Designed miniproteins, single chains. Designs and how they scored, part 94

Each design is a single chain, and the fold is of that chain. pLDDT is the mean over its residues in the fold that is shown.

## One batch from the design tools (miniprotein)

Design m3476
Fold by ESMFold2-Fast:
Structure m3476 (fold): chain A 65 residues (1-65)
Amino acid sequence: IELSEEQLKEIAKKTGVSLETAKKVVNLLKEKGEDITPSEIAKETGISEETATKLKNEILSLLKK
């Protein structure tokens, strides 16, 4: 499942992260699936677990209509 660059920018804006961080989390979700934990996302990206939770939820929300 692919997100457009505009969707990635919106996610980054809503969660307060860089576009690069948002892309990295999308790639983690593609490789590991939606079962990846916020703590694993935080470890891989260097963001807080709270931010990782928000970012994961926003990505999943945009992938679903």
Scores: mean pLDDT 78

Design m3477
Fold by ESMFold2-Fast:
Structure m3477 (fold): chain A 67 residues (1-67)
Amino acid sequence: GSTVSPEGLVEAVRRALEAGDEETAKAILEHGVKQGVLTPEDLERVAEYARSLGRDEVAEYARKLME
């Protein structure tokens, strides 16, 4: 299979958050964690960014994936 970069997935999540597509943002986060591509540090960065945009549900989802 093709390996997606952590930076590419983080950028995709940020774009989904900016577009208000929280469902897509969550799906990308789940995929990245399941594939072992996203680290806890990547998830923390996404949670912080989501919170800065007022997307608290995605921020909480990212934190849940870290646990």
Scores: mean pLDDT 81

Design m3478
Fold by ESMFold2-Fast:
Order: C-alpha cells, then sequence, then structure tokens
Structure m3478 (fold): chain A 78 residues (1-78)
C-alpha cells in the first residue's frame, strides 16, 4: 500500500488522540452509570478509529477498535 504522507500521519495522530480521549471519557461516564453518554462516546471513538485506518495507521486503529469493543461489551452488560 502507499506510505502515509506527513499530512496523513499528522491527521491520523490527531484523530487517534481524540479517539483515546473519547474512550477515556466513555469509561468515566460508564463508571458513573451514564450508559447513554458512554455509548455515544464509544460510537464517536469507533468512527475516528475508522478514519485512522483510512489514513494508513492500521495498527493504531486496531488497538482503538479493540478498546472500543471491550468498553461497548461492558456497556451492553450494564
Amino acid sequence: GPPPTPEQRREAEELAKKAQELLKRAQEALDKGDVEKATKLVEEASGLAGRVAELGDDETAARLMEQAEELYRRIKEA
């Protein structure tokens, strides 16, 4: 596949940081019993992880998606 450009790498880094912050906020919301807020934050983070994959950072995207899936499973059990 084509190597990521410097611009694509920068965009992927920023989106990955945002996704990680959303997952952290989702965990905090779930810990407070706010299942609705946690669900919305996980969905937003999953969308950003998909964009990170589109920009060529499949490894970071896979890790973010695994974190989102684990948190989503906990939400479903709550």
Scores: mean pLDDT 85

Design m3480
Fold by ESMFold2-Fast:
Parts: C-alpha cells; sequence; structure tokens
Structure m3480 (fold): chain A 70 residues (1-70)
C-alpha cells in the first residue's frame, strides 16, 4: 500500500529527527493500515515500544524491517 509505505517512511524520518510524538502518531497510522498483516504488526509494535523506551536505534531497525515487507 502506498499509504502504508508513506506512513512507515514518515515514522522513520521522525525517529531520525528525534520527534518521538510524531513518530508514534505515524506508527499508529501504519498499525491501522496493517490490521490484517500479523508479521508487519509485530514489527510495528516493537518499533512503538522502542520509541517509548527512547531506543531510537532499535526503532530504526524495526522500521527498516517493516519497510522491507511493503
Amino acid sequence: SAMLRKSLETALELVEQGDLAGALAALDEALRLSHDNPELRELLEKARQAVRAGDLEAAREHLRKALSLV
């Protein structure tokens, strides 16, 4: 999905900029768009947990893996 890819790219960009609130909003949109894809949802939940923990390196890695699936 073009919208899903855009949400993931936006989340990754916001993580790189240190905008954690913006990154969480983009991740919530990506999760909404991926409701029927359990592998992708697992990666996005891990990215959300990493952002909430302030582990931006882990968040980037999970988002890059998610992008490889769309």
Scores: mean pLDDT 87

Design m3481
Fold by ESMFold2-Fast:
Structure m3481 (fold): chain A 72 residues (1-72)
Amino acid sequence: SAEEALALARRGAELFKEGKKMLEEGGDAAKATGLVLRGIGDALDGVLRAKKEGAAEEAIKIAEEAGLEMKG
């Protein structure tokens, strides 16, 4: 569903922002890297699922507002 896809995109965006903040602040690099990678994965999965549900624009905006580049 679009709701589930957008929720996944939001979770990915939040994890990515948390991990990025930890890296910038000199926190636990291993933990921060794990959060960044999980965040990227969840956000990408959310965007791909949202495309099937007609909610791609909203999912991409969620990811891009978190700093994830969805247009190469």
Scores: mean pLDDT 82

Design m3482
Fold by ESMFold2-Fast:
Structure m3482 (fold): chain A 71 residues (1-71)
Amino acid sequence: MSEVLKLEVEGSVYALAGAVYRRLGDLEKAIEYYEKAIEYYEKALELDPESEEARSGLEGAKKALEELKKE
């Protein structure tokens, strides 16, 4: 459980970094950080498939990444 929480927190931190770089117009870094967020949320779901936090974070990061790719 503590390991899942750490992965969820890391995913959230990377998602926030992605949002910051998106606002700065650094699309390359925004994409990189959202991809890292997805990776950490997927690891959290591997350990706890019922983690609502990890699932919600993963869906949010994937949506943000798809919006960036449409530019």
Scores: mean pLDDT 83

Design m3483
Fold by ESMFold2-Fast:
Structure m3483 (fold): chain A 68 residues (1-68)
Amino acid sequence: DKAVQAVNEFLDELATRGVPVDPKKAMEIVNAAMDGDYEKAAELVIKLGKETGAEEIGREYAEKILGL
């Protein structure tokens, strides 16, 4: 699933940048993508990006999740 891959790549990017991510939030995003709720997955990715100072990255991966 391309959306699940995009979510995992986003989370790996944050980890590489030393950004701590709440495992519960990470799991919520992965579950949304796995359930095919791409709008929710993209929304949660944008929200996490804003909360972690990675807003630009969050937007890029949200677009990938939505197939834009």
Scores: mean pLDDT 84

Design m3484
Fold by ESMFold2-Fast:
Structure m3484 (fold): chain A 65 residues (1-65)
Amino acid sequence: SMEAEEIRERAARIVNEAESLEPEYKTQVLQYVLEALRHLRAGDLESAKEYVEQAEKIIEEAKAK
């Protein structure tokens, strides 16, 4: 589905951005992405989206905005 594709694209962007983060933030972000992809494979798009959103929030916090 298009929604599943959007979640995969967001997860890919998050993984790429995580490369430049401090190790502690990188670990947390990758754990949320792993959970998001796990739920996506199970067909749980709502939970997958929530995990992606949590990973994105951690990236924003790591950038000290």
Scores: mean pLDDT 84

Design m3485
Fold by ESMFold2-Fast:
Structure m3485 (fold): chain A 74 residues (1-74)
Amino acid sequence: MVSSLDSFIKQLDSKIKQIDEQIRKLEEELKKLKEKGAPESEIKKIENEISFLEGMKALLQGMKAFLQKVKEQV
């Protein structure tokens, strides 16, 4: 049981790290687009993508926190 929870928590941590890396790359791209004076439509697309990924990260972090709390009480 503990080993199964540890494995699942590690998988969630891996996914969170992947999302963090994607957000960082999109933030760098957003900065470059703003420096170039790119169309508002392109800027909004990247901002929407970042917001979506931040939402997914928050959901996964909540799930990880719940599982860690369960592990502490077992």
Scores: mean pLDDT 82

Design m3486
Fold by ESMFold2-Fast:
Structure m3486 (fold): chain A 76 residues (1-76)
Amino acid sequence: MEKEAEVAREVGPQRVLDLAESYLKEGEKAYQEGKKDEAIKLFERAIRLFEVALMAGDPRARPLLEKAKQLLEKVK
């Protein structure tokens, strides 16, 4: 929780969304490579950052947050 708040303060809402999308992409790659535990961690980080972006008022975070949650459930 503190890490996500710190990132939002340092880089701004736009970069938080970009960072969250980066973790989502890395998670999808890890899942395709069979690295299930790594994929779960990356999707969890993406979800937290998308939640921070959504709280900051970025509507683009909502569909991406839903996608990340669906991918996490699929990997579990």
Scores: mean pLDDT 76

Design m3487
Fold by ESMFold2-Fast:
Structure m3487 (fold): chain A 80 residues (1-80)
Amino acid sequence: MERVVPKEVKVEGNKITVTLEKVTDPAIARENLKKLEEFLKNDPNLTDEQKEAAIGAVLKAIEEARRLNLPDGTTITIEL
């Protein structure tokens, strides 16, 4: 079973750009998601409210990509 995970995350001002990757191992999917959450939480340019909003938006984007079966390398841009 394929999982959609973040491969790359870029934060530019109030915009977050996430590049997604499909993996077959659910353990890799969980680790990549943890790394993303830690990356966003450690960003000194975001407030705590913006960090929560960013994490929520990324998780929603991953769920939508999974639901729509989007191809490997899909890029999603989220505005805070």
Scores: mean pLDDT 70

Design m3488
Fold by ESMFold2-Fast:
Structure m3488 (fold): chain A 62 residues (1-62)
Amino acid sequence: MEEKKQEVLKEFFEIGSKAKTRELQLEINKLLSEALEALKEGDFEKAEEYLEKARKLVEEEE
């Protein structure tokens, strides 16, 4: 669990650094919070879904 949490956090920080607007940064932070809660509950699939949503948001703005 700790390894997965660390990996998810690093990916979210990298994605967040690419966000051009405050609004996008807030949305990514919201997804990060949801992903961390999913990891805490042992729902790794749901955590990966939130991470993928964050990636798509940044990629679409780019």
Scores: mean pLDDT 76

Design m3489
Fold by ESMFold2-Fast:
Structure m3489 (fold): chain A 87 residues (1-87)
Amino acid sequence: SAVTLSVPKRVEVKEGETATITATASGDSATFDIQWFLNGRLVKSASNATSATLVIENATEADSGEVRGIATGADGSGAVGTTELIV
């Protein structure tokens, strides 16, 4: 069974603004574990979720890069979504 994770392809904000990235998971599981990685570092986790929002307040140029969401279903199936964050 397929797990799907929907994320925006690109988010662009100015320095000092808030960046918000929402992931929506769907598939044969009722809920998912959703993890957020910013430039390879785990920054947020949500359990028993169908969506998770990563909020980056007071964004700086150092926050620019790859944002990865990973959704894992109860059966161990997973999906990955990647967003480009530009500050």
Scores: mean pLDDT 83

Design m3490
Fold by ESMFold2-Fast:
Structure m3490 (fold): chain A 71 residues (1-71)
Amino acid sequence: SMEVEKLKEEAIKAIEEGDEEKALKYAEEALRAGDREEAAKTARELIEHALKVGKPELARKIEELALRILL
C-alpha cells in the first residue's frame, strides 16, 4: 500500500507537470505494485486527475493500461 501510494503520487505529479511519458511509467508501476482492488482504485484516481487537468487523451491511455494489467 505504501509503495502504491508513493508511485501514485509520482504519477499524479507527472500528470500535473504535463509529462505524459513519466505519468504513464509511474501509473504502470503503481497499477502493478498493488493488488486488484488497489489497482482499480489507483486507475480511477489517475484517470480523474488526467481529466481534471484537461488531458482526456492521457486519461484514455491510463484506462487502456489499467485494462491490460487488470485483465
Scores: mean pLDDT 85

Design m3491
Fold by ESMFold2-Fast:
Structure m3491 (fold): chain A 85 residues (1-85)
Amino acid sequence: SAAARAAQLAAARARVAAEVAELRAAGDDLGARALELRARVLEELFERGDLERARELAEELLRLLEELGADPAELEEARKILEEE
């Protein structure tokens, strides 16, 4: 049902928020920002169906990770999002 789907999505958002908070508490501000933006890209792509917005967010994620000197594994994750839009 739509209500069950909405509840599942809300639970997923709460889990992401908790993980972001844990990363920030550990001093991993880069990981926290990357996780937030990655979750937003997926939400726009699959929940809202806004492919243009999803592409913009994926490109922003890639630039953010590159500019901040992120781990190569995080950059590969971002590239996959861009390729699969």
Scores: mean pLDDT 71

Design m3492
Fold by ESMFold2-Fast:
Structure m3492 (fold): chain A 64 residues (1-64)
Amino acid sequence: MKKIAVVGAPTKEAGEAMGKELKEKYGVDEVVILVGASEEETLAKAKKLAEEENAEVGAYGVGL
């Protein structure tokens, strides 16, 4: 099953750093970074992707 991480972060750099760790340590296949997104927006995106992609989707936050 495809693993997707949705990362809400205050900056692109912070989101990319977390996304890299998720790919390297946790076997995530795809990372979607939401810059300036709230926790609620990040969770909403993860739920939508889980339904659309038929994938295992996690929501993660940096500084949320």
Scores: mean pLDDT 79

Design m3493
Fold by ESMFold2-Fast:
Structure m3493 (fold): chain A 76 residues (1-76)
Amino acid sequence: DADLRERALRLVKEALAAVEAGDLQSALKHLTEAIRILRTLPNTDEELRLLREAQYAVQRGDLETAKKYLREALEL
């Protein structure tokens, strides 16, 4: 479903913007929503792996690692 993939991509972009702004609560919210959408779609294993790594990094306050994984997910 292309519409759901595009929605998930927008949420990942919003999560990256939130991390860059230091808004970790919004970043986690957008990441959780993106992960939920991608779980319903085929061929999303690599995106899900990267977004979970980004989620763990945000929870630890490791913003540089979080940005790295979010950027990698957007390049897939």
Scores: mean pLDDT 87

Design m3494
Fold by ESMFold2-Fast:
Structure m3494 (fold): chain A 76 residues (1-76)
Amino acid sequence: DEELLKKGEEMVEGLKKLVLQLVEAGHPAAARIALETYSEEILKWAKENASEEVFKKIEELLKKAEEEVLRAIDEA
């Protein structure tokens, strides 16, 4: 479902922005906790609402976003 995938993309992008904002504000520990907590919530939402194909796409997007923001957390 295109709508569910788009919502998943928006949730992942929102989490990425939140994590980066926390890092920029000088709160890398809070950024890591937010990443872990909301990643689990996004995956749970996707598992409950999306097809297996859309779930896998959202999981891949989330992994890519995690790789990008973990570097920022580690550098802070």
Scores: mean pLDDT 83

Design m3495
Fold by ESMFold2-Fast:
Structure m3495 (fold): chain A 72 residues (1-72)
Amino acid sequence: MAEEYLKKGKEALKKGDYESAIEYFQIAVELSTDPRLRAEALRGLAEAYEKMGKTKTAAFLRQQADRLEAEA
């Protein structure tokens, strides 16, 4: 289930639908306990927020992803 939302988030991001991408990536983070999948979803969230001009939010999300990847 979490992997499905990660895929949907990536597709939305490619289409420029940043609002839907954010929603799908957030669901992927919430549904997954796998730190690697959660890190990938957080990086997707960061990309979506950066595309919307929310650079500080994107930077914060990348830091969270890096922490999760270090734990994996």
Scores: mean pLDDT 84

Design m3496
Fold by ESMFold2-Fast:
Structure m3496 (fold): chain A 71 residues (1-71)
Amino acid sequence: SKLEEALELLDRLGVEVALGRISLEEARQRLIEAGLSEEQAKLGVEYIRLSLEGRYEEARKVLEELKKLLE
């Protein structure tokens, strides 16, 4: 499904950002190229940023909002 594909991509992009291989802006562009809207991509990047900052409860809430927009 689009939701499952987007979540798998988001997980991979989060790892790449964490390892310093790509920037958050590059992650945003890759989400858009994969077919996400600007709003969906912004939520995906915010989820990655919050997770990298260790703000896991806030990251989880952003992910829930993203999932609603993908359904």
Scores: mean pLDDT 87

Design m3497
Fold by ESMFold2-Fast:
Structure m3497 (fold): chain A 55 residues (1-55)
Amino acid sequence: SLEEIARRILAENPDLTPEQVVLLAVKEYIEKTGKIPSAEELQRLLALVREQRAA
């Protein structure tokens, strides 16, 4: 899933910004599934990644 891809990227790349993590996760998700995430899914993912970075 998109969230699983983002969590993996976040764990492997602690120096990336939340925005960079989301961009890489979306790119990989599109390449693997052929599906484009909605604007709502992108905003939720960005919020999730930001929360994990702030903790």
Scores: mean pLDDT 79

Design m3498
Fold by ESMFold2-Fast:
Formats: sequence, structure tokens, C-alpha cells
Structure m3498 (fold): chain A 66 residues (1-66)
Amino acid sequence: SDELINKIGEELAKEAKELVKKEGKEKAEEKIGEKLKEKIKEYKLTDEEADKISAKVLQAMNEVAK
């Protein structure tokens, strides 16, 4: 499960970086938030697992935005 959570986090982080560059941080947050919501529903993720993914995505977005 940890491997799956890391993989989802990496995929969403890569997409988030590209979205920040193309559309800005606010729009990237909206789009990635919806994708994370879909993944939470699909894989029945816990709050802790979702938080790990969110932290990785936020770090990636902040690296590109500044």
C-alpha cells in the first residue's frame, strides 16, 4: 500500500508542477484537488494516506511557483 501511495503522490506531483507552470498555482490546486478526490474514492484511502499525497503535491507546486 505504501508503494501505491508513493506512486500516486509522484504522478500527481508531476502533473501539479506542469499545471502550475501552464495555468498557475490556484488552477493547479483545483485540478489536482479533484484528481486526489477521485483517487481517495477509487482506492478507499485513509486520511493519513491522503495527507501524505497532499504534502508531496504541495511541495512540488511550491518548488515551481517560487
Scores: mean pLDDT 80

Design m3499
Fold by ESMFold2-Fast:
Structure m3499 (fold): chain A 89 residues (1-89)
Amino acid sequence: EAAALEEEARAALGEALRHARLAVEALERGDAEAALEHAEKALEAARRAAEALERLGELTGDEALREAAERLRREAEEFLEQVRAEAEA
């Protein structure tokens, strides 16, 4: 059901944003290990949100939702790489 996929995408995106915020806070504290753990959890949540958006796009025929899913995956992967770079060097 489209409504269920929308709720799943919204919930997973919220989880991803929460972990991204915690990762930034950990970097500010100098806690590289916590920053990486939160960035990895943000990526996992973003991937779940992207999968829900992709399925919703397939169900509705909305190409914009599938494009949004791909952008979300890319942005989340780039965020993790940035956190790794800042935490290690």
Scores: mean pLDDT 87

Design m3500
Fold by ESMFold2-Fast:
Formats: structure tokens, sequence, C-alpha cells
Structure m3500 (fold): chain A 77 residues (1-77)
């Protein structure tokens, strides 16, 4: 999805390389049919979003929540 690629690029530009890789790993897991791995990576993104919101970085937290939402929609297919 082009929207996920945009989010990954924005995260990398902000220095959140680990979060960007987590999104890529979730996408790879979905491609391989590895539901458990995909769910774990989506969970990590949601935890990271919560931490960033507490730290006052609501913009990056929202990017992670949006990525998790898109990944969850793909996983339901």
Amino acid sequence: DEKLKEIIEKLREKGYESSAKTIEEALEAIKKGDRLSAEIHIGILLIEAGVLKLAGDEETAELLREAARILEEKLKE
C-alpha cells in the first residue's frame, strides 16, 4: 500500500528507523501468511505509539496508529 510506504518514509526522516522496520516486518509476515508474527508486530507499533504519546510526540504516535490500522485491515483479508 502506498500509504504505508509514505508512513515508513516519514518515520525514517524523523529518525524512527526501528518503528519503520517493524512496519516492514509486519507487511512481510502478512505476505507470508504468518498471522501470529503480524499480530505481534502490530502490537509493538501500538505500544510504541502509546509511549510516544506519553513523551509528547503525538504526531509520530498518530503515524504508528495509522500504520497499525492499515496492517490490521490487511490482516483481515
Scores: mean pLDDT 87

Design m3501
Fold by ESMFold2-Fast:
Structure m3501 (fold): chain A 79 residues (1-79)
Amino acid sequence: SMETIDAELLALAEALVEAAEEALRKAEAGEASLRELLAALVGGILAVGILEALGAPEERIRRARELVERLERAIEELK
């Protein structure tokens, strides 16, 4: 059903947000590669899109967007 698909997409988005948070923590420790941060950025952007499409609470969308912005800054510092 559509409800099942929406639940699976929400779970995917939440997993991508968690992965992005982990990548940022590794970056702050100096342990993240550029490839790892770029993968986390793509995942974070996808998560924002999924959350917006599903009409997730504004706080969740804002948090995901903030992670994307923080990943972009971390990547810029590694260039």
Scores: mean pLDDT 87

Design m3502
Fold by ESMFold2-Fast:
Structure m3502 (fold): chain A 91 residues (1-91)
Amino acid sequence: MSDEEEEAVIAEYEALPAEAQEELAAAEERAIARLRAAAEAGASLEELGRLLREELLELAELAEKYGAPKLAEALRKRAEEVERRLLELAA
């Protein structure tokens, strides 16, 4: 993500209603907690990557639902990058 893209995503997020910001922040906190729990349970790098991709896609869907399409696109792009890295590791 470029600095300009990041600034645009932040501006979009800050323009959201407080309730939308709270729900997105809570969803991110839950995603981080799930990933941390999996890591502590001994999940492999490949398993953590798969979970990260799934969490990013869920966050993207939620962001789009709350009217943050730029944030949703940034999260989907991140998920695609995670998938590409997982495929490289499996090859």
Scores: mean pLDDT 82

Design m3503
Fold by ESMFold2-Fast:
Structure m3503 (fold): chain A 71 residues (1-71)
Amino acid sequence: LRQQQFDAARDVLRRQLPDAPQSTIDRISQLFVDGRYDDAFRLLRDVTGDTRRAIQISRQVQRAIDQVRQS
């Protein structure tokens, strides 16, 4: 289940941040899976330079993880 949540988060982040390093994508994905939302959000803000975009991406990642939990 956690691996499926990680894969779902990673897929969303890869599509939303195509130019970000894989290590950054993996780190943010792990933070969301671990429920470390504040740390994940701070890193998203640093990567995007845009608070609004960071919020939108965070919502998409959380929805993707929730869909895995419901399946």
Scores: mean pLDDT 84

Design m3504
Fold by ESMFold2-Fast:
Structure m3504 (fold): chain A 70 residues (1-70)
Amino acid sequence: MAAELLARAEELIAEGSRAYEAGDYERAAELFRRAAELLASIEDEATPEDVARLVAARLLAIAAEIEAEL
């Protein structure tokens, strides 16, 4: 279960990164936010690596939201 959610979150981060590089900050923010939500849902079983992914996804979502508002 958690492994499937982690894999899905990784896919969303990869897709969000591509959108961010393309300048589609609104799409990037949505994808990174979805990834962060999935990572947060496995918090009880989180490894330090999962926590790092969650923090990275949250920071990327915030950065994309800021760019989209500019």
Scores: mean pLDDT 74

Design m3505
Fold by ESMFold2-Fast:
Structure m3505 (fold): chain A 69 residues (1-69)
Amino acid sequence: LYEELARLYIEDAKKLLEEGNYKGAIKAAELAIKYGDEEQQKEALKIKAEAYEKLGKLEEAEKLRKEAE
């Protein structure tokens, strides 16, 4: 089930973000966007935006936040 797979990738992305693995968090969030429903895609986009912000890519982070809403 795609929603279950997306949930696992969202959980992985959150854990990687907390660990400071921002590139890993971005990759996991991208997979969650690929397999998730609309709500999961929005959550994954927010995680991806936060990871880009932590990497200093503020313009990309802002674009991703706008896509999430």
Scores: mean pLDDT 83

Design m3506
Fold by ESMFold2-Fast:
Structure m3506 (fold): chain A 60 residues (1-60)
Amino acid sequence: MSLEEIAKEIVKRLPELSLEQAKAAVTMTLKGYSAEEIAKTLGISRATARRAVEIVKELL
């Protein structure tokens, strides 16, 4: 599954995120950033960032 496909699945499950935010969340998760760091970087809630990280880990 490509990074683009993972990002699209994140947006489908979390429509409050843009595709660009979802791509950033995938990249940051793969680099080992925490959900809290992702939330701060993207300006989203910690709950949304945690859900995005979970989706990335399930699809890898």
Scores: mean pLDDT 85

Design m3507
Fold by ESMFold2-Fast:
Structure m3507 (fold): chain A 79 residues (1-79)
Amino acid sequence: SKELLEGKEKIVEQLEELARLAESLGVPEAAELFREAARLAAEGLEILANGGDREEAERLLREAERLALEGMRLIAEAL
């Protein structure tokens, strides 16, 4: 569970960094998607770290991934 908590911290930091980058590029919609992805990823990883519902955690992590990919798409379209 320590590795999951360390992973949570790194993923959240990376997504928040992407959100700041998106704002600096003038793509606030992508920033919102990355921040929502960070929230969902944090929740999913916390569930796994606490030995909770694996299916719920995996659903949250899949949603986080989809939102992050959509954020990347918006940035790519803006460039």
Scores: mean pLDDT 86

Design m3508
Fold by ESMFold2-Fast:
Structure m3508 (fold): chain A 73 residues (1-73)
Amino acid sequence: SIVDELREELARFEAEIAADPSLTPEQKQHRLRERKRELITKALEKVYADLKNGKDVQKAKEEIQELVRLARE
């Protein structure tokens, strides 16, 4: 699913940032929050594009609800 792809991408980014010795703990936390926001924004834009192009409204609503929950974690 779009949420699973986002979680995998975020996990890869988190591992990369964790391995970067040039970043402070505070900078790592900030980078992770920014990346999560970017990935969620892109996923929402994709769902909106799919909706505009005739994708099932109920399925799109479920994907949006999952992304909103992830954003609030």
Scores: mean pLDDT 83

Design m3509
Fold by ESMFold2-Fast:
Structure m3509 (fold): chain A 99 residues (1-99)
Amino acid sequence: SLEKELEEALKKYTEIVKKMTEALKAGDLETARKLIKEAMEELKKIAEILSKLEPEKAVEYHVEAVGEEMRLMAALVEYELTGSAKEAEEIAKEAEEKL
């Protein structure tokens, strides 16, 4: 079912952003960049599934996905400029709370 596909995509996204946060805390920028790319791919999949479940909200779901993709990139920039993984930690926490 689409609901099961959504649950699996949300779980996978949560695991990826948790690993991303761990990579940033370890200073492993190469792994963090790879995980950000994987997280962005999963966000697109989530938006597609949500759009199939509620087609009238398709535009809103895709706009929200773009916003979250930008937030992932901002977390990388914050880390590179400050050494802080704070934004990445908030993203991971919010993802887990939506499960």
Scores: mean pLDDT 89

Design m3510
Fold by ESMFold2-Fast:
Structure m3510 (fold): chain A 66 residues (1-66)
Amino acid sequence: MKFSIEQAQRLGLELHVRLGLPPEVASAVTKLALEGASPEEIAAYLREHGASEEQVAAARELALRL
């Protein structure tokens, strides 16, 4: 998928502020979203960097609402 700059930035901000992911992980997800990474690629990145399955599911819900 590909997000607008604003949507990708909002996703990263919400991942940090609401889900408690480190700012470095949130920033990397913003970059991946801007590069057109698939939902599966973003989910794999989150899991690789210590996100729980609950955080991954919540991130998908946030992305759908943007």
Scores: mean pLDDT 78

Design m3511
Fold by ESMFold2-Fast:
Structure m3511 (fold): chain A 71 residues (1-71)
Amino acid sequence: SVRELMTRAAEAAIDDPEVAARLGPLIAEVVLDPKNEEARRELERVIEEHKVPATRYTAAMLRAIGAEVDA
């Protein structure tokens, strides 16, 4: 499922399993409902608060869910 794929991507990109567990569902929610602006903003907030490194996986996930990424 999309949710499982996004959760695995978060786990691969983020060493802290607690942070990955919080990001996975948020990424899945945005992928399943791209118009959910609150979920997108919360995803961005969690990434910033936990200093998630700007990895290719994180950027690819945000891009795939339609978030604006600087070109």
Scores: mean pLDDT 64

Design m3512
Fold by ESMFold2-Fast:
Structure m3512 (fold): chain A 72 residues (1-72)
Amino acid sequence: SAEARAAIARGMLERAPEQLAKAVEQGLLTPEEAEELLRLIRELAEAAEAGDEAKVAELTARYEALAEKALA
């Protein structure tokens, strides 16, 4: 449901700063990659809250692509 997606996105946004900071500290991500991922998570949370399923799908794909590139 849209409400469930919004709740998941909000949870990701809440946890993301800490998780991304740890990843940068451990050398798994650059600060720039962490900033881009955080931006996408924020946009995803906003789209989920608005019920924009098409934008949620687009932002999810962009997040996955960036995460794969950063962790390669």
Scores: mean pLDDT 75

Design m3513
Fold by ESMFold2-Fast:
Structure m3513 (fold): chain A 94 residues (1-94)
Amino acid sequence: SIKELIDEMKAAIDADDFATARKLLHEAYQEALKRITDPEKRDKVLDLFEKASELLTRYEVAKERGDTAAYEQAKAEINKILDELKKIFDEIDS
């Protein structure tokens, strides 16, 4: 389930396990490509995955630099995007 992959990704992010988070993001992306036939929803989901990937990089870099404000912001933005993805897949699975 894509929603299960997203929940596992949130857990990996909370554990600062960037390698697992990236692996799960890629797995969720591949599953999404197979299920979405509507072009507008497909484009939106692809944009959200791309943004999540960028934010994971930003989070990792901010954490390495010890920039607490920046990595807390990046983590919050990642979680918001993951929540949006879960919402879209709830609608698709309906």
Scores: mean pLDDT 82

